# Designed miniproteins, single chains, continued (4), part 102

Each design is a single chain, and the fold is of that chain. pLDDT is the mean over its residues in the fold that is shown.

## One batch from the design tools (miniprotein)

Design m15545
Fold by ESMFold2-Fast:
Order: sequence, then C-alpha cells, then structure tokens
Structure m15545 (fold): chain A 110 residues (1-110)
Amino acid sequence: MLELYQRFREAIRKGDKEAAVEALKQILKETNIYGELPDEFIEELVELLILLEQKKLEEAEKLLEKMKEKYGSIPSAKIILSQLEAELNRLQGKEIPPVDTSLPVLLPVP
C-alpha cells in the first residue's frame, strides 16, 4: 500500500495524470473502502488533485462543481468531493464546511 500511495503522490506532483489514475485505481481495489467508482470519476478526481497541487484554485473549483453535479448520486464520490472542497476552501482562505472526518482518509490532502 505505501508504495502505491507514494507513486500516486509523485504522479500528482509531476502532473502525470495517466500514472496517477493507474495508481489510484489500484489503491481503490486494495482498500475497497469506497466501493466501485466510475473510471471517469477517477480520471476527473486525479485532474482535480493535480490542479490543487499546482494551486490553480479557480480551475479546481470549476472542476469540483462539475463533479458534484455528475457524481452527486454516488455516496462515496460525494464524501471524497466534500473532503476536497474543504481542502480547496482552506487553500483559498475561506471557511471550511463540515466534513465527515470519521471515515478513513485515502487521498493525500495536507
């Protein structure tokens, strides 16, 4: 697990979307915490994480809003997006909305 998480984090830092998607898919299969997520969601999630890493906060906000509309019916996706919304708000200096912190944090959020 640690090696997969390290590969994922490195891919995000480098902006390597393909490598990050592959690593995240493998992490999700091994943990089975969030169940099955659509491939399209995983790809957009990786893009969002790369935007956050690059501090492209306006682009990240727009993508997050689109993802919330597309995947709002999937409970696990909603939880992940809520955690990322909190991180985006923190990076922008905005008030952080309440998030469910009782769940395991799979994604590398600071």
Scores: mean pLDDT 73

Design m15546
Fold by ESMFold2-Fast:
Structure m15546 (fold): chain A 120 residues (1-120)
Amino acid sequence: MEPSPVVKLVQETQKKLLELLDKMINAKSKEEALKYIEEMKKVLKETEKKVKEIADEEQAKVVLEYLDQLLEGLKELEERIEKAKSVEEIQELAKEFKDQVEIQSKRLLEYLERLAKEKE
């Protein structure tokens, strides 16, 4: 089954975020981890722009809420990494955020699939 353009965009965004989080889990320094935070912020901002171009109002509302939640979580993660005393602490913080990204993305994708079914 071919996913809708919005579903495909969310899936591609999730994949990019998870790849960057895996790199952060393997980061050797605080500076390297913060670099991946900046790259994730760019991915989320680019996804927001694309959502506004391709999504209907109902889809845009829920996807933009998801992106805002991830951006806020990323800001909290950045502040916690800045205060981290070890690379091991940074790795645990990255793992926790990865779990949150997976849970939030799954919920959004299930919601978007339900919206698609209601329109047949």
Scores: mean pLDDT 85

Design m15547
Fold by ESMFold2-Fast:
Formats: C-alpha cells, structure tokens, sequence
Structure m15547 (fold): chain A 68 residues (1-68)
C-alpha cells in the first residue's frame, strides 16, 4: 500500500477524534515517507513521532470502519 495513503487516512481519523496535533504529525509523515510501508512500520514511525499506542489503535479502528 502507498505509505502516503495510510498516513493520510490515519490523519483524517485523528481529526475526527479531535486529536488535531496527532493529525498534523500523521500528515507530515505522509509527505516524508513516499515508499511502500507495512502497517507495522507506519505504527512504529507514528509512535516514534510521539503518538501514543492507544491513540494509534483508536484511529486505526476508525479508519478500518471507513474502509469496510
């Protein structure tokens, strides 16, 4: 999957959850990482950027619901 698409969808999910700062981080990473990445690699990069594992899991659940 295109890493941009994954980060961008997570950024939108963070915004819907009211987590604007986390959304900004996800959108910045979308611009920085253009190569294909696994979901685990995306998770690792977001956690390294200061997003909590709980916030990531909540945003991922919302994004997956949207993709269903």
Amino acid sequence: MNAFAVYHELGLAFRELGKEEQADIAFKLAAEYTEPMTLEEVRKKLLEAGISEEDFDEALALARQRWA
Scores: mean pLDDT 75

Design m15548
Fold by ESMFold2-Fast:
Structure m15548 (fold): chain A 73 residues (1-73)
Amino acid sequence: AEELERLAREALERGDYDRMILVALVLTHEGHVETALALLNEGREKLIAAGDEDGAKRFDLAIQHALNLAKLL
């Protein structure tokens, strides 16, 4: 979990949002739902602050995917 969280934060810092989303979804699948949602919300807020509406929408979809995966766990 700690390694995946670090990878997600490094991806966010590099602007590699696709990798950050993938890592967060892996965290969700492993049962670390709260951590994954926190990371996805951080990324979403950063993109909203930057004015990247399309990127923010991708994070909204990823948050919905994480919530749906959590219901299956």
Scores: mean pLDDT 80

Design m15549
Fold by ESMFold2-Fast:
Structure m15549 (fold): chain A 78 residues (1-78)
Amino acid sequence: DAEALEREGKRAYEAGDVETALRHYTEAAKQGNVEAALNLAILSAKKGDTRLMLEASVLLHEQGRGQEANLAIAKALS
């Protein structure tokens, strides 16, 4: 369940477990969860993981959410 994985990712991030959050967000994003893909893009950008950030951006652009991806990444980097 992609929604459950996204929820677990949020819980992990709130607990300070960035690695677990990235893992759960990545799995949810690959299953088409847009919210997880946005969170993945933001968190990977803040961490400086350019490869993961680009992967999340591609997933969002494929779903027609490219403008949201660009704005979220720009905000995370500022």
Scores: mean pLDDT 83

Design m15550
Fold by ESMFold2-Fast:
Structure m15550 (fold): chain A 94 residues (1-94)
Amino acid sequence: SEVEAKLQELLAATPDPVVQRLIEAAYNRDQAAFAAAQDELEAILARDPERGREMMILAGRAMAELALVKGRVEGREEEAARAEALLPALYAEA
């Protein structure tokens, strides 16, 4: 329930539908949906590098926060520590 609560929090904070799909696909471990959303983000990055980078940073933050909560809940200390280490750099990019 803590991981689900974090997912809903992140989705509510994320206005971009491509980033929302990346977050949902990562949570559901849906590799096909993740790849499709990643392809859409790559197309945006190629056309509008500034917007694409902002979306990549937002997706990275959301996925790192989900991985941190999931790692803590599942007792995956290494996964939680790795995610926690990424957050300061991702937030500094804002």
Scores: mean pLDDT 79

Design m15551
Fold by ESMFold2-Fast:
Structure m15551 (fold): chain A 73 residues (1-73)
Amino acid sequence: LDKASQAAKAVYDYLLEKGASREEAARIAMITARKLMDGASPEEVAQTAAEHAAKAGVPVDPEELRKIIEDAL
């Protein structure tokens, strides 16, 4: 629970740095937390977050997101 929230916050901060709006970054961070709480792997969560970021016009590397998520866990 706390770890999923920490990972979500790390993803949120990273997306803001990459130019995402606060609304899009928060939406993707919530998806990140939910998937981690549901038992999804960091790799799977990173791929999903990167796809959502790309659709929001913020292309990010899924491998960078995976490392950010794993580092926060």
Scores: mean pLDDT 84

Design m15552
Fold by ESMFold2-Fast:
Structure m15552 (fold): chain A 94 residues (1-94)
Amino acid sequence: SSALAALRALAAHLLREARAVLSPEVLGTFERALAEILELAERADPATVEALTRVLQEGAGRVFRAHRAGASDEEIIALVEEMLARAREVAREG
């Protein structure tokens, strides 16, 4: 679907940004969360994929803002885990 293609493109862009700026510990958690969100999206209907795209946009936005503000790795990892928890909830409800 066009929605899934758009999510995959966003995920690829965010992964490139993450690899450029995030620490190895945060990056590992972010990569695993991103992979799980993509796996959830591949089995989802288009409306659920659009909801997952919003979760990823908002969650990744919080992660990169926290990084720029000098937040600890532990604080940033918590934001990644919150993003993944929200994605799992959206996928379960769709």
Scores: mean pLDDT 90

Design m15553
Fold by ESMFold2-Fast:
Structure m15553 (fold): chain A 100 residues (1-100)
Amino acid sequence: MLSKEEQLEFGKELIDFIAKKLNEITKNDPEVKKMIDEIRKLFLEALEAIVNGDEEKYQELLSKIEEIANKMIEKYPEYRDFIEDALNFLKKLLEEIKKQ
């Protein structure tokens, strides 16, 4: 089982990997890049909220991530499954970190 610190580092590496893949498949669309950068920022802030025990902030950040992900799906519906799978994986990772 990964320690909380190892899970936090893994989460950071995972969001960077997902961001890279989303940028590659959208051919570095500037609008999508801005959305991906915002999701990455919000995800890192969500990790900090978990570390600080700020549940209200965590839920607000999670909702913002979901809103931006839905906007990406609206612009690129052909990538819906990939975006939804990535979002669900990130949400599960955050929940597992929170349980510790």
Scores: mean pLDDT 79

Design m15554
Fold by ESMFold2-Fast:
Structure m15554 (fold): chain A 60 residues (1-60)
Amino acid sequence: GHMEEERRRLLDEAREAYNKMKQYEDEAAKSTDPAEQAKLQEKVKEYRRKLGEIGERLRG
């Protein structure tokens, strides 16, 4: 039903957000520029917040 489709969408969104978060974490770890690292860390925080929101929606 609709609940199954919605849950699948949330899981797909969570996977995408997690992959983006990990990509930015890896890029931040490889960067030697503190300004670049700060920007990448802000991106990590953004996707971490998004994952938290999706997690809350999945839990109810």
Scores: mean pLDDT 83

Design m15555
Fold by ESMFold2-Fast:
Structure m15555 (fold): chain A 72 residues (1-72)
Amino acid sequence: MTEEILAQLRRMIELLDEELAKETSPKLKLFLEVLRRRLEELLATRTPQSEQEFLDAVLEAFQEAAAAVKAA
């Protein structure tokens, strides 16, 4: 479980890096950058122990990224 979740997080970060390289919209770039940073922080500091914990963490990262764009 944990190892599969970590692999999924790493894959998501890789996909975000690819999208960031192609994105030209400043607001979408900010959204993707904040999202990437939050997922990287999750990978470094916390290991989700369940699918629900993983989903909750990802949803929180999306909410924080959306809030950052709104504040900018």
Scores: mean pLDDT 76

Design m15556
Fold by ESMFold2-Fast:
Structure m15556 (fold): chain A 83 residues (1-83)
Amino acid sequence: EIEKIIEDFKKKANEYLEKMKTASKQEVENLKKEMIDLIGKYFEEIAKKAESLPEEERDKVMEEFTKIAQEIYDKANEILKEK
């Protein structure tokens, strides 16, 4: 279920964001790299599973994931700015 994969991604990504809020400046750089790697891993996994879906459903799923990943990336950058 792709929906479950997206939910699992959101949970893990939010765990990284929470760690970044309490982490030292040095630790935040490593956590951000791990989060970017997580985004890439989930993108590949969702894309592969979406290959069997009709084009309309595939596009919707990939757009939804991309939007969520961008929001998470933006939140990480916000934390990085605020110290």
Scores: mean pLDDT 82

Design m15557
Fold by ESMFold2-Fast:
Structure m15557 (fold): chain A 68 residues (1-68)
Amino acid sequence: SPVDALLDELIARHGLSPEQRARLRALLDGLRAAGAAPFRMPKDVVLSPTEEAVLAELYVRYAELLAA
């Protein structure tokens, strides 16, 4: 899928583990299921600064991919 290809790019760029990839994918799915809200980090989720940056970029770029 386009989102998995984008995740693989970002994971490789930032040196994240497969476990971190799976966690970020699940968080992205949860944010998308919440629908139509601006990107916002969930209140009680703890991420590293790198994971947070990757999730934010993924969320924005995925919205662009869906619009294409």
Scores: mean pLDDT 72

Design m15558
Fold by ESMFold2-Fast:
Structure m15558 (fold): chain A 55 residues (1-55)
Amino acid sequence: KKDINVEILKDKALELIKEGVPVEVVFKVIDDAAKKGLISEEQAERIKKEVEELA
């Protein structure tokens, strides 16, 4: 399901940030998922905002 993909990506993004991965790299992963159609562009933008606020 698409909502499951969003949750998986969010969890993965938060893990990467906790491990010290640069926000730019995390954004690239999120953008790639949106380009592949796993999530919408709007969902990608929201996840990126959450990640940026945490970082």
Scores: mean pLDDT 77

Design m15559
Fold by ESMFold2-Fast:
Structure m15559 (fold): chain A 57 residues (1-57)
Amino acid sequence: SEDIELIERFLKEGKLTEEEAERILRALHGEKDTPSEGVALVKFAVLRVVEKKEKER
């Protein structure tokens, strides 16, 4: 899915730590009962981390 690709990209760019990436990936696979709500939150968290790193010059 797009979320996995996004996480991989940020990991490669160093915008996401290995721990953060693992946490996000686990959220995507952690609960089978929750199909999409977790994914949306993960995407928001990733975007926020990237933005903060860019903006905090």
Scores: mean pLDDT 61

Design m15560
Fold by ESMFold2-Fast:
Structure m15560 (fold): chain A 60 residues (1-60)
Amino acid sequence: SPLERQKLQQRALFLKIVVDSERWLLETTPHLPQAVKDQMRAVIAALEAEIARLEAQVAA
């Protein structure tokens, strides 16, 4: 439905904002413990994979 497609698009947009915010924090907080930095990078990668899945669903 049009509403379901719109919800997927809005979710993808929201996750892109979250990814940008996480990247900004990673770049501006150099003194974070390595384990925290590794976890943040893993979260970014997972969010980017989810964005790709949502965009594929919209394209279908």
Scores: mean pLDDT 87

Design m15561
Fold by ESMFold2-Fast:
Formats: C-alpha cells, structure tokens, sequence
Structure m15561 (fold): chain A 102 residues (1-102)
C-alpha cells in the first residue's frame, strides 16, 4: 500500500508543471507521516475523482475547525505531529486533485 502510494504520488508530481526536486523531497517526508488508513484513503482518491473531492471537502472542514479553536500555538509536540499529518494528507490530496483535472 504505502509503496504504491509513493510511486503514484511521484508519478503525479513529475507530470505536473513547476514541480522542483525540493517539492519531491517534501512529498516523501509527508508520505512518511501518514498512517495506513490515510495511505488507503489517498489511494482511493487517486482511483476516483469523486472520492478525492469528498476527502478534500472533509479535510478542509477538519482543518478549518482546528484553525477556529485558535489553540494551535499551545499544542504539545505530539499534537503538533498530528496536525502535521493532517497537513501532509491535505497537501498530497491537492496533488491528486490536480492529477484528476488533467
């Protein structure tokens, strides 16, 4: 699963204009932050544009709710890592959505 997602994301990134080596390195770091459930969700999003759009709407709502609490700066290091995972998932999903727009 994780290896398949990594290969697919790298293929998508290489197909997009303006992607740099630094962007690819960052994507690899983001992939390492994901758990197995998040990997499966993103693989489904790659397979289905509709699944990608639904996942994007869910993530936008979740991130907006977190931002609305205005407590992010007071988070523990462990809670910050969870926030980084959500951000990584959202960023990778944005690449998948761009792929479906091609």
Amino acid sequence: MREELEERILEIMKSLPEITEEDIELAREMLELLDEEQVEELLRAIRSREAAERLAAELRAELAAIAATKTIDSLTPEEREEGLRLGAKASLLALILAYHEK
Scores: mean pLDDT 75

Design m15562
Fold by ESMFold2-Fast:
Structure m15562 (fold): chain A 63 residues (1-63)
Amino acid sequence: LGIERRPLSLEEVEQLILDAMKRAKNESERAALVTAAALISLADGATPEQVREAIKKADEKLA
């Protein structure tokens, strides 16, 4: 793991969102934690399209 700042990969965004979903105890917490993970991903250079795809894939994995 480098110290260099780089855009998150789709896989890294997916993992952040998946971890947020797993930590949530209810739907309100799930919405808040997923939103936080999405904002962190966007701040680290992920595109809105990558975030949307990652949310979809994470949701499918937990279904």
Scores: mean pLDDT 75

Design m15563
Fold by ESMFold2-Fast:
Structure m15563 (fold): chain A 90 residues (1-90)
Amino acid sequence: DEAARRELERLNEELLAELEPLVEKARAAGPPDAALVERARERGKAVTEEALKIVREGEREGRRLEGLKEAMRLVAEALRELLEEHIAAA
């Protein structure tokens, strides 16, 4: 339980460290245009729904920790893609 929490915290720190330089580059690129904001909203909704399904499936199958880790990686990857799209468009 506590070990699982520490593992999730470690993964969160690793994912944030990977995203931090992309967030800085995206910020330097200036504000996103309305089209990117709309795509980000649609993508965010779809990814949230998929992440929740992964978490529920993990709970159902007795793989709660793995489900949470998979959901966290999915959300981080979607954010990375959006940040890279914004940087490339700048």
Scores: mean pLDDT 84

Design m15564
Fold by ESMFold2-Fast:
Structure m15564 (fold): chain A 60 residues (1-60)
Amino acid sequence: MIDEEEVKEALVLMWIGIAKIAARKGKYQEAIDFLERMKEKFPEYKEEIDKTIAEIKAQQ
């Protein structure tokens, strides 16, 4: 039986990856907005998401 926490972590990491790809294509605001929504839905991953947002802003 797959743990719900493992599924949640995998989904968050996958969506962070998609947001990073969007940012590299110049869609910085869309990537940031998406990550902010993820932070609201998965507050336990706030630190990791905040680091990703900071990296995207630094590359802009």
Scores: mean pLDDT 78

Design m15565
Fold by ESMFold2-Fast:
Structure m15565 (fold): chain A 87 residues (1-87)
Amino acid sequence: SLEINVHELVEETAKAWAETDPRVSNVKVTKLSDTEVELTLDVEVDGKRYHVVVRATKLSDTEVRLDGTITAEDGSVFRSSRLDVAE
């Protein structure tokens, strides 16, 4: 099997979100390295705009770590981390 390309995986996911949710805008994917990709997007919920930054880090051929930051218009910041494993 081919090694998982984190950049391609993140771009495909970002494209799917942009195509399925009309509240998602300003989607940008930036390749930082062969193992790190940054996804930024804006989302509007209940008339409020949030800026989302997700850092995807490849840990192995089947494991990616996602570190997310959501910033509200008032400057409030929410952080989350998730490990995603391909089966």
Scores: mean pLDDT 76

Design m15566
Fold by ESMFold2-Fast:
Structure m15566 (fold): chain A 76 residues (1-76)
Amino acid sequence: SDEERRWREDLEHQAEVLRELAKETPDEEQRKALLEIADAVRDEDADRLEELAQTNGGGVGALAREHARALRRYRE
């Protein structure tokens, strides 16, 4: 549907923003985590984002949790 296409395009855009954030991140572990979050957002994988939120602390963990919540809210 047109709604599903727009949603998928939005997820791809969000993933690109996360990949750009990763390029500006000097910490190797945080950069890797941001790229994994970007992939999970692109794939609409809320379970993976929740796993990433639990395995990563601080701002990166919080970011993964927010993305997981957004994905779940959209599908409710």
Scores: mean pLDDT 87

Design m15567
Fold by ESMFold2-Fast:
Structure m15567 (fold): chain A 89 residues (1-89)
Amino acid sequence: RPLSAEEEEMIREMMALLDTDGDGVIDAAELRRFLELFGRHPTDEQLANLMKLLDKDGDGVIDLDELRAFMQTFPREMFLAMFDHLKSA
């Protein structure tokens, strides 16, 4: 589904919250932290498999475009719930 302008702004804010290094990308450790905020506790293997699924460029990190593509797979209500939870954490 296409993202609204509001959801595009939320994705940028999510990137800023997850990107603790300030390098403009999300690494595997930051992705793990994101998943743990939603009660998911991936193993190293599960996290590596998810990184391979999201990291289409094979550079070992998730950029803003890859995060956007991932978030587009969720319905709007689930996206908003995840964003609210992330902001409250």
Scores: mean pLDDT 70

Design m15568
Fold by ESMFold2-Fast:
Structure m15568 (fold): chain A 102 residues (1-102)
Amino acid sequence: SADEAAAAKLASTDIAEVVAAMRTLLRSPRAVALAEPFLTHRNPLAVFAAQLVLLAHGETAERYSRGFLLSTLILPKEVIDALLSTIPDEKLRTYLRLSAQP
């Protein structure tokens, strides 16, 4: 399915592909189940993208605090900003931008 194809692209090295995949998953009722396996992925970009999808679907930041912090320390700021721009809720997006640390 399109949702499963999008989930696979969370592990892409192309930021534009990751952003497109996130936009698809943010609209998907299957997003939590499809993104959750990427929380343990070796690629910190994939981990961060999965965390943002899960947070936008109502998951609590407490479950991902260490992984979220690690991703924000090792990813370039422009990459972080690009992924955060996919979050449709402006209040959540602002919170995540200002409070990247727990």
Scores: mean pLDDT 77

Design m15569
Fold by ESMFold2-Fast:
Structure m15569 (fold): chain A 90 residues (1-90)
Amino acid sequence: MLEELKEMALESLDEVRERAKTLSPEAQKEVLELVDQARADIESATTPKEVLAVIREFVVGLGELAGKYNEPVIGETAAEVSKRREELLA
């Protein structure tokens, strides 16, 4: 159901927020901005497809930041979020 998908997506964002605390200050700021935007978009979503689209955009954003800052934890976090999105589709 939509509420269950939102709950799982928001839990994933909370884990990303905790991992972001280990990043450099500049990388942390941009990762947290992506987390805050994704959270707002997930809370506003009215369909499961919209929740999954927000998660996809979030993963793309994390991938871009991983390239920009060259911090492995950002790329690892993006891969984990992508895997959880696949689990939501199954």
Scores: mean pLDDT 82

Design m15570
Fold by ESMFold2-Fast:
Structure m15570 (fold): chain A 87 residues (1-87)
Amino acid sequence: SNELLRPNEELQSLLELVGEHRETYTLDELIELIRRLARRLGLFDPEDPNRVHLRGTPLHRLTGVEELDLRDEEAVRRELLKNSTLV
């Protein structure tokens, strides 16, 4: 899919923590950036390397969810669309 997402200012600020500041991203690029951010912040579940715990983090405030499975692209897309627009 050539679907592009434009992050809002709050999501863009979080992406800058992993050195990214572009106008648009693919979903796959955003998932990889969320993986980099979760690694930097120590958010991965010790028993499931694809599950991230967001409680008490800026990502929890941004999405309203306490955890994400990064293999569930549909769920991740849904949460990212709360803080981005389709181009």
Scores: mean pLDDT 84

Design m15571
Fold by ESMFold2-Fast:
Structure m15571 (fold): chain A 60 residues (1-60)
Amino acid sequence: MKVTLEEAGELAERIAQKLGVTPEEAKRIADRVVERFKAQGKTEVTELEISLAVVEELKR
């Protein structure tokens, strides 16, 4: 299922929290994930794409 970038930000925040980061860090990760998708010209993304982007931001 594809979601909007707004929904992607909310989902990214939830995924990051499940991976053990603080709520404040989860918000930062979600903001970076959304900006990455905007930079790629995406308006809709899948849950898999969001999960992969969250993992990549955690590796930084």
Scores: mean pLDDT 81

Design m15572
Fold by ESMFold2-Fast:
Structure m15572 (fold): chain A 94 residues (1-94)
Amino acid sequence: MVERLREEMERKAREAEELVRRAREDPERREEYLERAGELSREMHRLEREAGEEERRENPELYREQEEVSREVAEKLREVGEEVEEELERRREE
């Protein structure tokens, strides 16, 4: 889980919301505040995409299911491999 990225996103979201509120209260500096809020909004969208990809990589449901299947196959292959080796060794001794 990407707690650090989530915290950063929440911080930027609160700052952007505050800037929007300030723009309503201070019409003289409204354009400046809205421009800053726009920059933060764009950066948040970038962070959301990065966080989404990282979360998907860290704990995606589909990938987890694939890992479980891979483990099961690997375990079965190991068992068969051991059985084959045992049989070959037994025949070699006889």
Scores: mean pLDDT 59

Design m15573
Fold by ESMFold2-Fast:
Structure m15573 (fold): chain A 93 residues (1-93)
Amino acid sequence: MKKREEALERVAEAGYEALVEEGASEEEARKIAEEAKKRAEELFPNASVPELIAATLAELYKAAEKAFGREVAERVREKLMPYARKLADEMAK
């Protein structure tokens, strides 16, 4: 897998899991994760892998806030930030 595609998939999957843990249906969580991934790729086609990870998190936050409100979006973001930092460090190799 290309590192860029792998980073997008891994952040989207982590976002999906975090949303399901917050009570979202599997269908709705998958839709939000895929929408965030697609939007980050479209808005930042030339971003570095760490920048793309950050962009995907921002789009996940926006989609979660729109669907479930700010409190759920904040909890998802808090859970994903440590994972995103580790992933960015890992993918920089």
Scores: mean pLDDT 82

Design m15574
Fold by ESMFold2-Fast:
Structure m15574 (fold): chain A 93 residues (1-93)
Amino acid sequence: DPVEEIRRLIDELLARGAITPEQAAELLAAVDAMIASGASEETLEDILERLRRIMDLVDQGASLKDIQSMVDGILTRLRSIAENSAAANAAEK
């Protein structure tokens, strides 16, 4: 289940100090909003892959700045996906 794996990776990133509690809360809220707006399983898989990439960087000892930059990128993408999905659902009423 990509949703469970996304939640697990967010928890792991938080536990390892790679993201802030605020970033973790925003990621979880954005994922919930994306699901509520009817985002596809393919979209969830894309987000899961992005989170796995961040975890891979953490494992490789990447700088906190680089990790946080990628997290900000994912947050921006999640917000865009949720907004676009909501707009599409409204248009296809």
Scores: mean pLDDT 76

Design m15575
Fold by ESMFold2-Fast:
Structure m15575 (fold): chain A 94 residues (1-94)
Amino acid sequence: SSAEREAAIRARAAALEARLAGLSPRDRALAEAALDLALVPGMGLRKIAELLGVSPATVRRLLEAVGVPTLEEAAEAAATRFAALVLEAIDRSQ
C-alpha cells in the first residue's frame, strides 16, 4: 500500500539521520553535501571530493560512516531523504 511505502521511506530516512547526527558538525556537513552531490548524474567520488575541498578517502570514509559505502547507495539514500522531507512537508500542510 501507499502508506506502507511511505512508512518504509520515513524509516530509512530516520536511520540515515541518526547516523548523520552521530558525526561531528564538520563531518555531518561534508557527508550531507556528498550525499546530495551523489544524486548528480556522472558525479564520481573524485569530483565530489574536489568540490568539497577534501580527499577522495575522506568522502569514502564519511559515506561508510553513514552506511552508504558506494555512490549508488549514497544516491539512493539522498533520494530517500528528499522523499521523506517532501512527505513531512505534506503532513504539515494538512
Scores: mean pLDDT 87

Design m15576
Fold by ESMFold2-Fast:
Structure m15576 (fold): chain A 85 residues (1-85)
Amino acid sequence: KLYLPNEEITKLLSEIGVAPGPYTLSDLVGAVLKWIIDKKLLDPENTSIADVSDTLLGKLLGVDELDIRDMSKLIDMILKNSTEL
């Protein structure tokens, strides 16, 4: 299945050089995780926790901190902000 992300996810992913277009759910999840890593948001003492406060990702998720092991939260956010093709 391919998903077309909305303008907000497309804008977020463009910050790390991801082109607009439809992607698989796993590709979109991977791109969001890459965005967290590239923005240096992971806590160096607890690499499972990302500080997403004051970021577009934090606004989309409605949280200040994200446990990156909670894949269901990322999947839910992507599905709410994408159109299934």
Scores: mean pLDDT 81

Design m15577
Fold by ESMFold2-Fast:
Structure m15577 (fold): chain A 69 residues (1-69)
Amino acid sequence: DAAAALERGQRHIAEARELIEKGDVEGAREHIRKATEEASRLFAAGRHDEAQRLVEEINELRRRIEELE
C-alpha cells in the first residue's frame, strides 16, 4: 500500500533527524537507507511527487551527516 510506504518513509526521516541531534550518525544512516527503500516503493506505485519530496528530505539529511564529519 503506497499510503503505508509514505508513512513509513516519513517515520524513518523523523527518526533519522532525532538520531542526528543525538549524535548517532550510524543509526541515522540506517533509517535513511530504510526511507530510501520506501521512496523506491512510492516510485513503483506511481506516487512520483511524494517519492521526490521524500528523496529531497533524504538528501538534506545526508548533507547534514557529511557536515558533522
Scores: mean pLDDT 86

Design m15578
Fold by ESMFold2-Fast:
Structure m15578 (fold): chain A 79 residues (1-79)
Amino acid sequence: MKRALELLEKNKDEKDPEKISRLIAEVLMASTVPPFVLALMRKRGVPEEEIERFRAEVEAQKSLEEVADYASERDLALL
């Protein structure tokens, strides 16, 4: 999540469309749940299905919140 935002901010002055596309891909990858958290859930006996759901929800919610915050700030600048 935060790492994805850092990648975007680090290259916000980038003018190359190719590099911008690469950044988007890296942002998506950086928003995943850390492996440690998944391993801890498995150790607790949480079913694989529940772990997968949790990972997907955290990934989606964090990405959505970060995108929403970033978009709202940019939308204000569009005026």
Scores: mean pLDDT 56

Design m15579
Fold by ESMFold2-Fast:
Structure m15579 (fold): chain A 71 residues (1-71)
Amino acid sequence: SEEEIIKKAEENYKLAEEIANAMPGAAAQIYDEMARGFEKLAEEVKEYEKATKKLLELAKQAREKSRQLRA
């Protein structure tokens, strides 16, 4: 369901954030890979407006964190 996609995406974001915090040398790459994954999934579930919006929001947050880590 759309709600399950959103819940799973938020859980995956939180887990990836914890892993990135534990591995600072790989953090930027982890966030970049997470962003690509959410962007790809958003294209696959584009008929689910709320899920697509949430996935793109999470991808944008991940991209921003990666940029800050590379600055």
Scores: mean pLDDT 86

